# Designed miniproteins, single chains, continued (2), part 105

Each design is a single chain, and the fold is of that chain. pLDDT is the mean over its residues in the fold that is shown.

## One batch from the design tools (miniprotein)

Design m7630
Fold by ESMFold2-Fast:
Structure m7630 (fold): chain A 110 residues (1-110)
Amino acid sequence: AFPGAARRFVVPDLELAEGDRLVITVRFTAPVAGRVAVRVTNTGPGAVRVRVEVRADGKLVFRGEAVVAPGETAVFTSPPVAAGAEVEVRVELEALGPARVTVEVAWVPL
């Protein structure tokens, strides 16, 4: 979890077979000035490719990608975003083998 998060969305324990693709989209209004933080934890035996995009008021402000190996965690943090912005976070998961993945999306105040 992200300490001090003003908003938190968790999709726990996703069971993925090799070749599975999932897209998680989270939308909210920024309650205060802050940053999007995304944590992806993989406890499965296979790796997962993660792609994260963050948009503020329709503008792309962050893009990140990582391969999360078994037992690993990837963390993505956006640049600062102003209070009142309409935030969209897109997390794309591509299973490179059988995987078990927890995704957390948080809004962390500045």
Scores: mean pLDDT 89

Design m7631
Fold by ESMFold2-Fast:
Structure m7631 (fold): chain A 70 residues (1-70)
Amino acid sequence: GLGSAEEMAGGARLMAEGAAPVGGEENGRKALDASVAHGGSAEDAERLIAEGREAQVAEGALRAGKMLGG
């Protein structure tokens, strides 16, 4: 459901923030464990996190480039 998307967004945001890299790793693992406990596949969770990160990095880079260059 929509709740799972919010948890994924939270994890990706923590990593993108870079405020707590060590804490981000621990939180990411807990989110994965929670997803598996709720019937989500660890494989699916990993793939979705990777896809979410790719999209977020691309969007961030595009936004930063536009702000700095324009």
Scores: mean pLDDT 53

Design m7632
Fold by ESMFold2-Fast:
Structure m7632 (fold): chain A 65 residues (1-65)
Amino acid sequence: MSALEVAESFLRLYKETDVPVETLARFYYEDSKDKFSKEELIEAVSKVPFPEEVKRTVIEVLEKL
């Protein structure tokens, strides 16, 4: 539940800001990595209704970190 709520907040920030998706994805990971595993963060992103291109970019960034 907590990781899903963080991912939902990330989607809201994406919709409200002009910050590049890659930059937002890095901040999402850095702010959450001490609380959740990379696998949990990727799974949470996959369950939130991001645009498909955005979802793919976020997962690619997270997998490289």
Scores: mean pLDDT 78

Design m7633
Fold by ESMFold2-Fast:
Structure m7633 (fold): chain A 90 residues (1-90)
Amino acid sequence: ISNEVVAEALRELGVETDVSIIPGYVKITFVQFLRTVDLRDPNLREKLRKLAELFPEDIREQFIERVIDNPDEEEVRERLLKAGGTVADV
C-alpha cells in the first residue's frame, strides 16, 4: 500500500498523521491522531475499521486492538504512546 493511499484515507477522517512505508509494511504514528479525534463516535470507529483493512495484517491487528476495540480513549492514548515509542525505537 502506498503512503499516498493511507494518507488520503486518514485525511478523509480529518486526521493529521506521520506516515512512512517500510519494505514489507506500513508504519503509522497515531499519537497526534488520538489527540484530535473522538474515538467514542461510532461513525468514526466504522471508518477506522475500513481504514484498517488497507493495512498489512500485523499493523491491522495492532490498530484494531489498540484503537478500535479499546473502549477507553485515555487508555488507548497511553497504550499507543507507549507502543509508538517502542515501535519508533525498533
Scores: mean pLDDT 51

Design m7634
Fold by ESMFold2-Fast:
Structure m7634 (fold): chain A 83 residues (1-83)
Amino acid sequence: MKVKITVTDANGNTQTFEVETESEKLRLVDEDGNVLATFDVSKPTTLTLDVPAGKYRVVDEDGNVLAEFDLPAGTVTIKVEPL
């Protein structure tokens, strides 16, 4: 299915990714592969969390990297929407 991923960082910068996935869930992971959040792709989901500065990825259940982005330290808001 098609999914829109919107990432808004602590500075108000927004990155948008449109991706295709067969997975029911996506995961936000840090540089070390730690899972920080899980998103259900069947419905619009918004998560807000506080993160250290670094590189982050959104991955599917098969381990495919769907989005990769750098974040400053602070609050990030990630919105996942089915298209």
Scores: mean pLDDT 84

Design m7635
Fold by ESMFold2-Fast:
Structure m7635 (fold): chain A 70 residues (1-70)
Amino acid sequence: LADGIALLEREVANETSRLQAKQDELEAAKASGAPDEVIARLESEVQREKDDINGLRTALAELRAAQAAA
C-alpha cells in the first residue's frame, strides 16, 4: 500500500511538472502571436494534463483512505 501511494505521489509530481511546462509553452505561444490552431492545441494539451492529475489525485485519495482503514 505504501509503495502504491509513493508511486502515485511521484506520478502526480511528474504530471504537475508536465502541466507547468505545457502552461509555459501556451503562454509563450500567446505572447508570440502563434496561430489560433496552435493555441487551441496547447489549450487542449493543458486540459488533458489537468484531467490526468485529477484522476491520479482521486486514486491517491482512495489508497490513502484504504491505508487509514487498515
Scores: mean pLDDT 83

Design m7636
Fold by ESMFold2-Fast:
Structure m7636 (fold): chain A 74 residues (1-74)
Amino acid sequence: MEKSLEEKLAEAGKIFKKMVEELYKEGKLSEEEVKLAYELFESPRAQAVARKALEAGFSPEEVAEKMLNGFLGK
């Protein structure tokens, strides 16, 4: 039972938002950084990169982690 690309993308978004919220609760991100992270993930460029990664065989969790690491590396 394999999820569609759009279902996998939605799952990656849910995992990403949970990871960001956890960092906020741990005091590692400000409220402003949480908003910026959500805006970054929802950007057309980030969505296109996420779709390509999922098509390349990365899991939704791997895509979420890679997107978060990219955000934190700025």
Scores: mean pLDDT 80

Design m7637
Fold by ESMFold2-Fast:
Structure m7637 (fold): chain A 86 residues (1-86)
Amino acid sequence: MSEEELREKEAEKEQLKATFEQLQAQIQQLVQEGPEGLVQAVQLKEQMLELAAEYIEKVGDEKEKLKEEFIKKLKELDKELEKILS
């Protein structure tokens, strides 16, 4: 693989990661807004799951480590949503 191809792949991974982190921050903010934000928070969480799946697929060999990191973040969000729904 050329250095240019490696840079393109890395840039794509960074872009997906940045989008994922932005969605996570938006979910956190919506959750803090109360019941009106809950529907949007759930919808953004679903979008975040789709982006995580796409990112894991593109990473290839680093798949397992990345999967574990995303699962941890998703569990934290689930715990916060559960507290509000309870």
Scores: mean pLDDT 68

Design m7638
Fold by ESMFold2-Fast:
Structure m7638 (fold): chain A 88 residues (1-88)
Amino acid sequence: MLSEEELDFEVKEALLLAGVGIAKSNGDYVGAARYYMELADLLEKKGRTEEAIKAYQEAIDLLDSIPNPTPEAVRLKEEAEKRLEKLK
């Protein structure tokens, strides 16, 4: 039986992944990167370090795909890179 904490985690993970998909379908790579960063933070808090590293890397890759990055996109990439470095 799933605990309340486990159920909350699964729901949050599913919603964040759905948010990534929706943002990508709208061409909102900044929004998609934010969802990956929220997912990575959630995974890190759960001790799922390898999955958190992957999620931060996905955020960085999305932000790197933006040809004319906004200051917000630059800031998010720097934040993701710093968090990724701390986990390696």
Scores: mean pLDDT 82

Design m7639
Fold by ESMFold2-Fast:
Structure m7639 (fold): chain A 79 residues (1-79)
Amino acid sequence: MHVEEARKYGDKAVEALKAGDRKSAFKYASQSALYALLAAKDGKTKEAVDVLLDLSDRLAELGDDKLAEVARKDAELLA
């Protein structure tokens, strides 16, 4: 299901950022947003928004406010 794929790529983005690989973190966050968009089209909009807001909070906790803001804006675009 697209919601689970969005979560999986969100987790990969967080792990990449923890490892200091911001480029991979951005790539995985973008893939998470793409799967969240597909989940929203499947009628899972609330779950898709929740995944991206959780990702935004986790990225902000790691100190990447710019990448966190991108995830937050993607969530707002789906709502």
Scores: mean pLDDT 87

Design m7640
Fold by ESMFold2-Fast:
Structure m7640 (fold): chain A 75 residues (1-75)
Amino acid sequence: SPQDERREAILLEAEVATIAMHLYVMGRVTGDESLFKEADEFIDRANAAVAAGDVEGMRRVLREAKRRVKEALAS
């Protein structure tokens, strides 16, 4: 339903913000300030997808953010 889609969008936005915070923490611990910019870019993309009502776009941003965190942890 439209209400369920809106709820999913809010939860996906919150998840992107949470995952982006991991990049900020890693940047702080490692001294790699480029990770702060990457985190900001994921947040900006999520905000743009929410503004557009693009739930699938939000799911893509979340998948990419999770992948990036895993890659950064493996470095």
Scores: mean pLDDT 82

Design m7641
Fold by ESMFold2-Fast:
Structure m7641 (fold): chain A 70 residues (1-70)
Amino acid sequence: EKEKITKMVQAGSKALLEKGASNDEVSRIASEMAKAPNVEEALEKLKKSSEPLGKEVTEAAVKAAKEAGK
């Protein structure tokens, strides 16, 4: 569980950076995901925290995180 969340944080962070998110925004989102008690909550925090960055950025990050969490 914790290992899956760590992989999801890494993959989601990489996708956010590739879509032009700042290092500060990515660190904030990664911190929120890392506080999640399970994979579903980590994905929910990623969705909510990345919404201000736009739908395209959010969708790319969520897709990357889901693939890493398999």
Scores: mean pLDDT 79

Design m7642
Fold by ESMFold2-Fast:
Structure m7642 (fold): chain A 85 residues (1-85)
Amino acid sequence: MTLKIGRIDETTYGLLSEKGELLAIVKAGESKEVKYDGYIIKVTVDAEKKTITVKVYTEDGKLVGEASIPAPEVGEIVEVVVKPV
């Protein structure tokens, strides 16, 4: 699964679909879950490590994919390729 992460401001990030549709807004130091394309996607922003972790679960709660990326700069959008676990 391919997703995008954009940094809106110093503490605000957007989870986007491959086509750039906004799926969720997540704050630095927080986690957010969204349902997308038959999956549950959990985004966690680690403010201290400046990393973003994306985990993809089935509807029954099984982890099927994970990716971790450096936090983008304000105004930057980066592609996230979620690999099978």
Scores: mean pLDDT 83

Design m7643
Fold by ESMFold2-Fast:
Structure m7643 (fold): chain A 86 residues (1-86)
Amino acid sequence: MEEKEKKEREKLEKELKELRRRLLELGTEEGVLQIEVGVYRLIVKKNPEDEEARKKLEEAEKRLEEVRKEAEKVKKEVEELEKQLK
């Protein structure tokens, strides 16, 4: 019985490690996107007629929102797995 529990625990620990890595990657991507949004906001403020900069700003803001939503979902999955491993 304990050997099956050990294999299941190892599988959960591996999944937790992968989710933690994903969360770190999402955090890095969020940081980069925050910088991009800031830069494009400054460009648009100085040149409101720059359609390419406005489009890139909208795309970066949408990606930032998506990354934040995914990061929240992954955080909840990490917390749930951590509770199962305790």
Scores: mean pLDDT 82

Design m7644
Fold by ESMFold2-Fast:
Structure m7644 (fold): chain A 65 residues (1-65)
Amino acid sequence: LLSDKERVDEVVKTARDTAKRVEETNSKEDAQRLLERMRGIAVGLSPASVASELSERLDKILEEV
């Protein structure tokens, strides 16, 4: 089973890769919507500390896109 840190890192890595891929396209809005959806999923994760950490990191990625 993945540790809490590994679970957070996997989701954040996917979000960053997605943001980088769309940075050079006109699909910035679509990328932001995808990252917002991932943030919503993160809020539902347990324990709550993992959900909060994921949400904060995803918010930072959204600001970069």
Scores: mean pLDDT 63

Design m7645
Fold by ESMFold2-Fast:
Structure m7645 (fold): chain A 87 residues (1-87)
Amino acid sequence: SQEEELKIMLEFYEEAAKILESNKDPKKAVEELKKLLEERKEKLSEDSLEQLERWLKSLEDLVKNNPEKFPEFLELVKYIAKHLKEA
């Protein structure tokens, strides 16, 4: 169901926040997030997978071009995960 897919996305953002917080090295964080997405892609809808792939590509571009903004990105992901869980 779409509700189950939303729960899987929520769990993805929660794990992503943990990966980003534990890996202060942006390159390692990106690689761990790619692995996480690969492990969960079969359980995601096409739309959810595309959304997460675009999100991850944006993070990869950020790490390459503006690594100084990585801490702000981490705080945003933590905010999203917290608020989705409380909704």
Scores: mean pLDDT 78

Design m7646
Fold by ESMFold2-Fast:
Structure m7646 (fold): chain A 87 residues (1-87)
Amino acid sequence: MAEKAFEAIEAGDTDKAVEYIKKLIDEAAKGDRKAAFAVGEGLALLYFKHPEAQEKAQELDDRARSVLSKEMLGLAQEGAKRAYEEL
């Protein structure tokens, strides 16, 4: 799932990227630590590479913050840091 989200972001397919990130948020909410990391990385990449998707990225960030535990949000922050290092 994470690979599909990142491929969609690189292809500029922001609608598919949003769909895959929503699925990653749902998996992270179930306790998938790798999905939580990928949520942060994917949201940061989507936000910075595609300014036209910024509003949708903000909605996904708000959703993640509402449904994820503090531990899972910490993993998402680590994923976002990794994305910033790749930019």
Scores: mean pLDDT 85

Design m7647
Fold by ESMFold2-Fast:
Structure m7647 (fold): chain A 118 residues (1-118)
Amino acid sequence: MLTLIFFGESEVEDDIIELVKKVFGYEPKVIRVDTLEETLEAIDKSERPIVVFAKDVKKEHLPVIEKFLEQAKVNLLGNPIILIYSPSSLEEFEKIVEHLKKKYNGKIWNVTALLLPD
């Protein structure tokens, strides 16, 4: 099951949901979280998580997100984790990556990340 995890609130949340539906061809499970700890728990409970740092996403970013998701869909291996972040969410992004490294303890895991422009 594809799970779309929004960290924070965004004006374009519905646009992102529709974009994920368009690219993957089915409706994702949507989870909204306000803290890093809740985000990590949501990732751990999800088979194919897409994490979006929602407060940083503008309508102008939607075309680059669509292209990234289409490319990620083709190139992903196994149980891919997708992260969409910006320079302002870099610290939280790094903490998620550190959590994933500890969780998989040197085993192979796939993370694909998009850094949004400023």
Scores: mean pLDDT 78

Design m7648
Fold by ESMFold2-Fast:
Parts: structure tokens; C-alpha cells; sequence
Structure m7648 (fold): chain A 112 residues (1-112)
């Protein structure tokens, strides 16, 4: 458990670099990196930062869903959001978890 948290925290610079490199592009890769950063922030008790990161990830994910022709890629992004919501719930960030579930529904709706 502690080793997993340390490994995830060690990924933070790479996740932040991915978000910055893709700052002008709403991509699935950027959305996934923002979701991982939101989960990390929730695990660290930074619930306000986690919420802001989740909102930004949701904006990117909705735009990806509007453009994506492959339903499997959209489903993969939704599953990533559900995973982040589970981590947020486990960390006590209930509002962040609920936000991520609502965004996942919007992403599925945008894919039609």
C-alpha cells in the first residue's frame, strides 16, 4: 500500500509534464493525466485541487467524445473516470467522486 502510493507520487512529474505538453490540445492522453493527478490530489487530502483537476479532465474528455468515432476509446476514458472516482471515494473526497461519475455520464452522452 505505501509502496503503491510512493510509485503513484513518483509519477506526478511525468503526469504534470504531459498536461503541460498538451495544454493547447484536448486529447484523451491529457484527460487521463488530469484524472490521475485528481486521484493523487484526493489521496493527499487536497480535495479542492482534486475537484478542479477533475473538472478540467471532464472538459477535455467531453471534447474527445464529440470527435471520437471509436466507441471503445470513449469507454476506456469513462472507465478511467470511474477508477478515479473509486480512488476519490476511498480517500474521503465524496464530492469529487460524485463529480467524476456525473462527468462520465456527460462523456457517454457527448459520444452520440
Amino acid sequence: MAASKAALEAARPALEATVEALRDEKTAERAAALLDLAALAAMEGRFEEARELAEEAGEDAVEVAKREKDVTRVVGLVLHMVGAAIIADMAGAEEVAELLREIAKEVLRASE
Scores: mean pLDDT 80

Design m7649
Fold by ESMFold2-Fast:
Structure m7649 (fold): chain A 80 residues (1-80)
Amino acid sequence: MAAEELLRAIRESIASGDPSVAERVAEEYRDVLSEEELARVALRAAGYSEEAIELYLRARHAPPPEARRLLAEARALAEA
């Protein structure tokens, strides 16, 4: 299911600092649902704050060095 797979990929991306995991899953479902909207719903369901969600979404569109930094910040907020 798209939401469960994307949520798993998002968790892996945050944990590893590699946005490509979530991007690969999102690309698979791009024609079914908006990946950004699906990510927002999945992250809220997982208990992430709006601040952490925004950092994750910014990471998806950022260059790799900035994306890794943003994912680390999102993870820190999610663990706090």
Scores: mean pLDDT 66

Design m7650
Fold by ESMFold2-Fast:
Structure m7650 (fold): chain A 75 residues (1-75)
Amino acid sequence: KEELKERIEKLIEELKEELKKTKDPWFKKLLEKLIEQAEELLKKLDEGLPEKKAELELEYIEGLRLTWEGFHRHT
């Protein structure tokens, strides 16, 4: 459970660094939303969310980030 918390905290740090670097307003909004979702996931883990469910939610957040990066690259 602590390893999963570390993974989420690292993701939040990476997203915050990307947010500082990006000038695309759409990507900024996505990054802000993903940061909020990751922070909420971290809180839910502290409140007793099962690890498997938390892993799925984390994978979903990462999937959204990758999909949006690809979309911007193709647009």
Scores: mean pLDDT 74

Design m7651
Fold by ESMFold2-Fast:
Structure m7651 (fold): chain A 67 residues (1-67)
Amino acid sequence: AEENKEKLKKFIEEMKKLGYSDELIGITAAVGALFSGDKKLQGIALDYFSGKLTPKQALEEIEKLLK
């Protein structure tokens, strides 16, 4: 779980460095969260894919769990 969380964190940081939008980063991070093996990250991903969260909201909640 920790290894997948660290990989997801680095991926988000690299996408920000490359200048991708918060919307695209949020979508990609939600996919990463779904396959992370962490139940809390998977919960956020499912909330995003069910339409309960916007991509920006999903990104914010994922980043809170990765700190």
Scores: mean pLDDT 83

Design m7652
Fold by ESMFold2-Fast:
Formats: structure tokens, sequence, C-alpha cells
Structure m7652 (fold): chain A 97 residues (1-97)
């Protein structure tokens, strides 16, 4: 969906330049199924957001932390589903031979 790609690009362009660079690295790590690097970049994004918003309320800080934990869980789920799909494909190819 070209509209979704344009919206993502516009969102990244509207971010703080340091956060934008971390988001780009995070997206690349997710595409490569590099769970460890993706989690590391999420943690750096969280630290940078808190640094840029030192006046953030406790509720806002908790929302950032909760969002990060949900994102980490999603990355792990994507990596796990990738392994299952590879195994399913290998089994199907073996059965067809």
Amino acid sequence: DKKLEEEIKATIASLDPEIAELVKKYVEAVKNKDVESAIEYLEKIREKELELNPEASEAEKKAIENGMEAAKELIRAIAELGEEKVRELQAALAAAA
C-alpha cells in the first residue's frame, strides 16, 4: 500500500532527527529478523524520548514503557513465526519430492 508507505515516511520525517535515525535502524533490524538489535534500538528510542521530555508525567513515562514492552513482544513473535514458516516450507518441499 503506497499510501501507508508515504504515511510512514512522513511520520519518520516529522520525528526528532536522532529518533528518526534510531527508528530507521529499528525498522531494518525487524526486516532482517535481528531481534537483539531491534530491541536495542527500541531501548535507545525510549531513552531518547525520555531525555527530550524530562517534564513528562509519570503516566506518560509508563505509557512509553508499556509501548516498548508491547513492541518487544511483537518483534519476538515475528521472529518465531518466521522460523515456523521456514519449517513448514521445508516439510512441504520434502513431501513433494
Scores: mean pLDDT 68

Design m7653
Fold by ESMFold2-Fast:
Structure m7653 (fold): chain A 86 residues (1-86)
Amino acid sequence: PSPLLQKAEQELEERIKEIEELAKKKDVEGLRKVLEELGEQLKDDPASQKLIEQALEYLDKGDLEKALELLETVVRAHVYRQALQE
């Protein structure tokens, strides 16, 4: 019931919906762009960098489901962390 958690959950839902729309369209280039942008935003987070690298590898292998799962994991961690730092 924290306002910060509610804000994080809302932002997370919106970002995941955008990612799911890209996946629905099979927009591999769009998903790659999202991963690259997150990589630049999280350059100082080694754990997130490893997940982003793995997601890009799955995307290159055509495993869209695994790439999406890892991308959503990174987005969730990032949105939650930012909300708690405000």
Scores: mean pLDDT 80

Design m7654
Fold by ESMFold2-Fast:
Structure m7654 (fold): chain A 66 residues (1-66)
Amino acid sequence: GPKITIDGKVVTVSNISLEQQEEIALVALRFGARVLVEGNTLKIFAPNVEVAEEIKIEAEKIIKKN
């Protein structure tokens, strides 16, 4: 299933659908993060730890809905 991990300012979201990738990437960009897309994995580089934690929460909400 989908997996989300956080390491400091980096949020990694793996094994997600294209629709989930697009929605999570847009959220991350809105928070000022940089996004790298590799297949079914998003690697998100937040400007700080607080923003990384917010992005993780929003990604978890998206994953839980679809």
Scores: mean pLDDT 86

Design m7655
Fold by ESMFold2-Fast:
Structure m7655 (fold): chain A 68 residues (1-68)
Amino acid sequence: RLPAVALVARAEVERAFAESPERGREVVDKLRKAATTEETRIGAEEAERTYRELMERHRQELEKALRA
């Protein structure tokens, strides 16, 4: 199970990405720069993972649209 800091990080990235992929990346970068403790590093790692999953889904949707 993910700790609370990872769940919060995931939600922040999802919210920012819904506005734009660039905003999602900004949240990931901000969390990575602030990652000075074990807890904050866990949050930053989950944020990066969440961003990668969202980017992959976005890429798949664009690829489907291009082939349609």
Scores: mean pLDDT 79

Design m7656
Fold by ESMFold2-Fast:
Structure m7656 (fold): chain A 78 residues (1-78)
Amino acid sequence: ALRERLERLEREAKTSEDLGRTIFLALLLGIVEALREAGYDELAAELEEAAVAGDWDRLSALVDEATRLMFEEEEKKR
């Protein structure tokens, strides 16, 4: 799971690059949780899968889509 991967990276972080990836995964976990709360369970699952697989290109595209959808949902409320 994404949480377990984050905890592992926190323990194994030895360089600035490792710390950067750990911070990125923590932010990504927040996005995933927000998407699930908004009802985008499939997109949240795809983001977790891409993060676990280390597919950064796919992850970047999915984060962009998630950000767009979350802004649209906020706009629909008022």
Scores: mean pLDDT 72

Design m7657
Fold by ESMFold2-Fast:
Formats: C-alpha cells, sequence, structure tokens
Structure m7657 (fold): chain A 98 residues (1-98)
C-alpha cells in the first residue's frame, strides 16, 4: 500500500523538478534517485540504461512503469479510498508549505 503512494510521490516530485528547471533530463535524474531511495534499484538501473540507449527506449520503459503504477493505484483506491484521499491531502499540505 504505502510503497505505491511513495512511488506516486516520487513521480510527482520528478515532474515538478522538470517543470521548474525546464529540463526533462533533470526530472528523470530525480525520479531515478527517488526510486533508488525506495529500494527499487533494478527499476532505477533499467531507467538509467534506457536513457543511455535513447529517448524512444526511455519513453517505452517510463510508459510501462507508469501503467503498472496506475493499475496498482486504482486497486489501492478501491481497497482503501480514505487512505488514498488522506495521502493526497497530506501531499497538498506539503506543497502549500513548500
Amino acid sequence: KEKVLKIVKEFLEAGAVAHQSGDDKVGIDKLIEGLEKLGLKELAKELREARKEGEEKLMEVLEKFAREVEEELEKLEKEDPEGVKKFWEELVAEYKAK
């Protein structure tokens, strides 16, 4: 449960960094770092290798991962809608506090 929400948070933080810097590569680096901190070392390695191979391969890996995360988030929302709501409320509160 908690692991899926942590992954979603890392994705959102990576997107925010990409937006602030105007550089998607900086966002990808932030995502890889976040995934490593969560213990997803194999996925972080796959993203690093895909980035070296090129944009097409990187997008393929990212889309596959995003789809898997979306499916797990949908399952979690059905199982624990209040927990997911609380997660979003806490994330919004953190964003407002900066």
Scores: mean pLDDT 74

Design m7658
Fold by ESMFold2-Fast:
Structure m7658 (fold): chain A 106 residues (1-106)
Amino acid sequence: KREQFLAGAATDLDSAAANVEKAAKLDPKIKKLADEARKLLEEARKLVLQGGEDPASLEEAAKKLEEALKLLGEMAKLASPETVPLVVGAALNVSGGLFNVELALR
């Protein structure tokens, strides 16, 4: 059911945000990109929660998650070796969230 995919997306986005926060604490040079990515993840999470009755909210959430993935890609290029696994983990979580949002749009 759609509600299960929305719950899965929210969980994935919470995990992504936690990984981004840990990465920002370990690596100050990516903090600005991490703060931008976290803002996109927070906005996407709100849209996911609103998405039960409004497919347009889910389409907007998907766009914000695609933008967050681009920022995570830039973070991975700049990140210290110790921080890269957290950035990669966040990207995997965002990809899982996108997959759940796409399933909810069916």
Scores: mean pLDDT 86

Design m7659
Fold by ESMFold2-Fast:
Structure m7659 (fold): chain A 96 residues (1-96)
Amino acid sequence: DIEKHIEEQKKKIKDFINSSKNLSDDEKKEILNIAEIGLPSAAETGKELGRRIARKRGLSEAEKKKLEEQYAKDFIDTVANIILALAKIIERRSKK
């Protein structure tokens, strides 16, 4: 589920980059490289936050797992949106 969510967000970034006529091939490659590293890292950070909150609230193992997955997805979405916003800024700067 989390892996599928990462792939869906990565596809959104890739689709924007591939549709751009103003981004150079080097800019496209480096933005995709950041997504490849950043999205899995965001997932792990979200899971850690979910684990910490679940522990403090005395939640069951099933509720803990659900909270880990929810925060992982929230972090993935947030970081993907940051990367996409940055890609749009880079594209605007590449216009003459």
Scores: mean pLDDT 86

Design m7660
Fold by ESMFold2-Fast:
Structure m7660 (fold): chain A 64 residues (1-64)
Amino acid sequence: KTLLVENAGGQLGRLELDGDAVTLTGLRTGQVLKGTLVGRESETELVVQYTEGGGRSTLRVVGE
């Protein structure tokens, strides 16, 4: 499943979901981040834990 998402800074990315496994690709930079879906803050807000940096972010779903 692929979603268009936005971070807190307004930057767009493609989020690919395979169960709880996530791959986030920044649309502006082309950078790829891998992680795990760890929760939801709302029906449109996904919480992701990144594999390499150990950080979390909340991503807002803005489309498909």
Scores: mean pLDDT 79

Design m7661
Fold by ESMFold2-Fast:
Structure m7661 (fold): chain A 107 residues (1-107)
Amino acid sequence: SALLAAAERVRRGEVDDETEAVLEAHREEVEEAVREAREKLLSEDEIKAIEYAEKYKETKDEEAKKKAEEYLAKAQEELAKLSAEEKEARRQALADAVADVLEELAR
């Protein structure tokens, strides 16, 4: 009941004190859901930046470091160009991920 009510409010972007208390009580699960949802929203350039950064950690190859920095810069430029509609869609995807985990905890 409280979890399901909080999930509905989160999906609508409406957060009251009761909803905040539910989110704080389940902070670990909420933070994990947000992390997983953000990973699913990664662009191809963000994925390549991560791959090259990991290669640099393993090999210490300066070319891998340079490519990681180049792909990160491209990813940041593309994120800065997102429309208000695209930004709202991403916000809704994160809100839905939080609501989904609250609904699962209510089972």
Scores: mean pLDDT 83

Design m7662
Fold by ESMFold2-Fast:
Order: structure tokens, then C-alpha cells, then sequence
Structure m7662 (fold): chain A 101 residues (1-101)
């Protein structure tokens, strides 16, 4: 869980750097993705506990953060694989929100 987030941050940052994204922007995108992932985990936990209102709040925050990360990734010309990962994450969160509303 926590270890998975650390590993994801490292690999995502490395992929951004390997794509020619500058260090500062790569760190910003990676931080947004990790923050979004933390909110997804909180949303999943709230949903599992029957706390629909809290689940929606955390999914909406995750969606906002993933969208910001996607916008930055597109602006800096990140590799298509990175764009695809972010778009898939956004779609997954949108689908979960649709089911809860």
C-alpha cells in the first residue's frame, strides 16, 4: 500500500525524466499523481465502509489532481505511454463516481 505509492512515484518520475521532462516539472507531475493516488485509496476505503459521501469527495479530489497532472504532462510533451496512464486513471475515477451518484 504505502510501499506501492513510493515505488509508483519513483518509476513515474524516472519515466518522465527519460522522456526529456525537466526535473522540476517531473517532480510536480509525480507529486500530483501520488496525491491523487492517496485520495483514490481513501475513497476506496470510504466506499468499502459504506461512507458514500466521503468516497465521492475523495474521488472528486483524485480526479482534479489527475487532470492537473495530465495537463502538465501534455504541456511538456511527455511520452504517449505516460499520457495513456493518466487518461486511464481519470477514466477509472470517473466510472467510479458515476456508479456512486
Amino acid sequence: EEEALEKAKEYFTKKLLDSGVDEETAQRIADLVVEAAKHRIKADEAEKQGNTEEAIKHYERALELYREALDLAKQVGAHPSIIAILEAAIKTVEERLEKLK
Scores: mean pLDDT 84

Design m7663
Fold by ESMFold2-Fast:
Structure m7663 (fold): chain A 73 residues (1-73)
Amino acid sequence: MEEEARKEYEKGLEAASQNKFDEAAEYFRKASQLLLEVDPNSPEAYYLLSEAYLFEGDLEKAKEYNKKAAQLL
């Protein structure tokens, strides 16, 4: 599961480097989902959700999940 989450995260970084922000958001969501299946309180998972919403332009949800990630550290 952790290796699968890492692969999805790496695909997201590659998509972002190519300015494919919608694809980057999708990959970060998949990585987050895999992390949450292992640990429902994973701060890394909520941070990735924040980044996904930021790529989609949803600033309100990005702030919400970033705060959630910070509270779990």
Scores: mean pLDDT 82

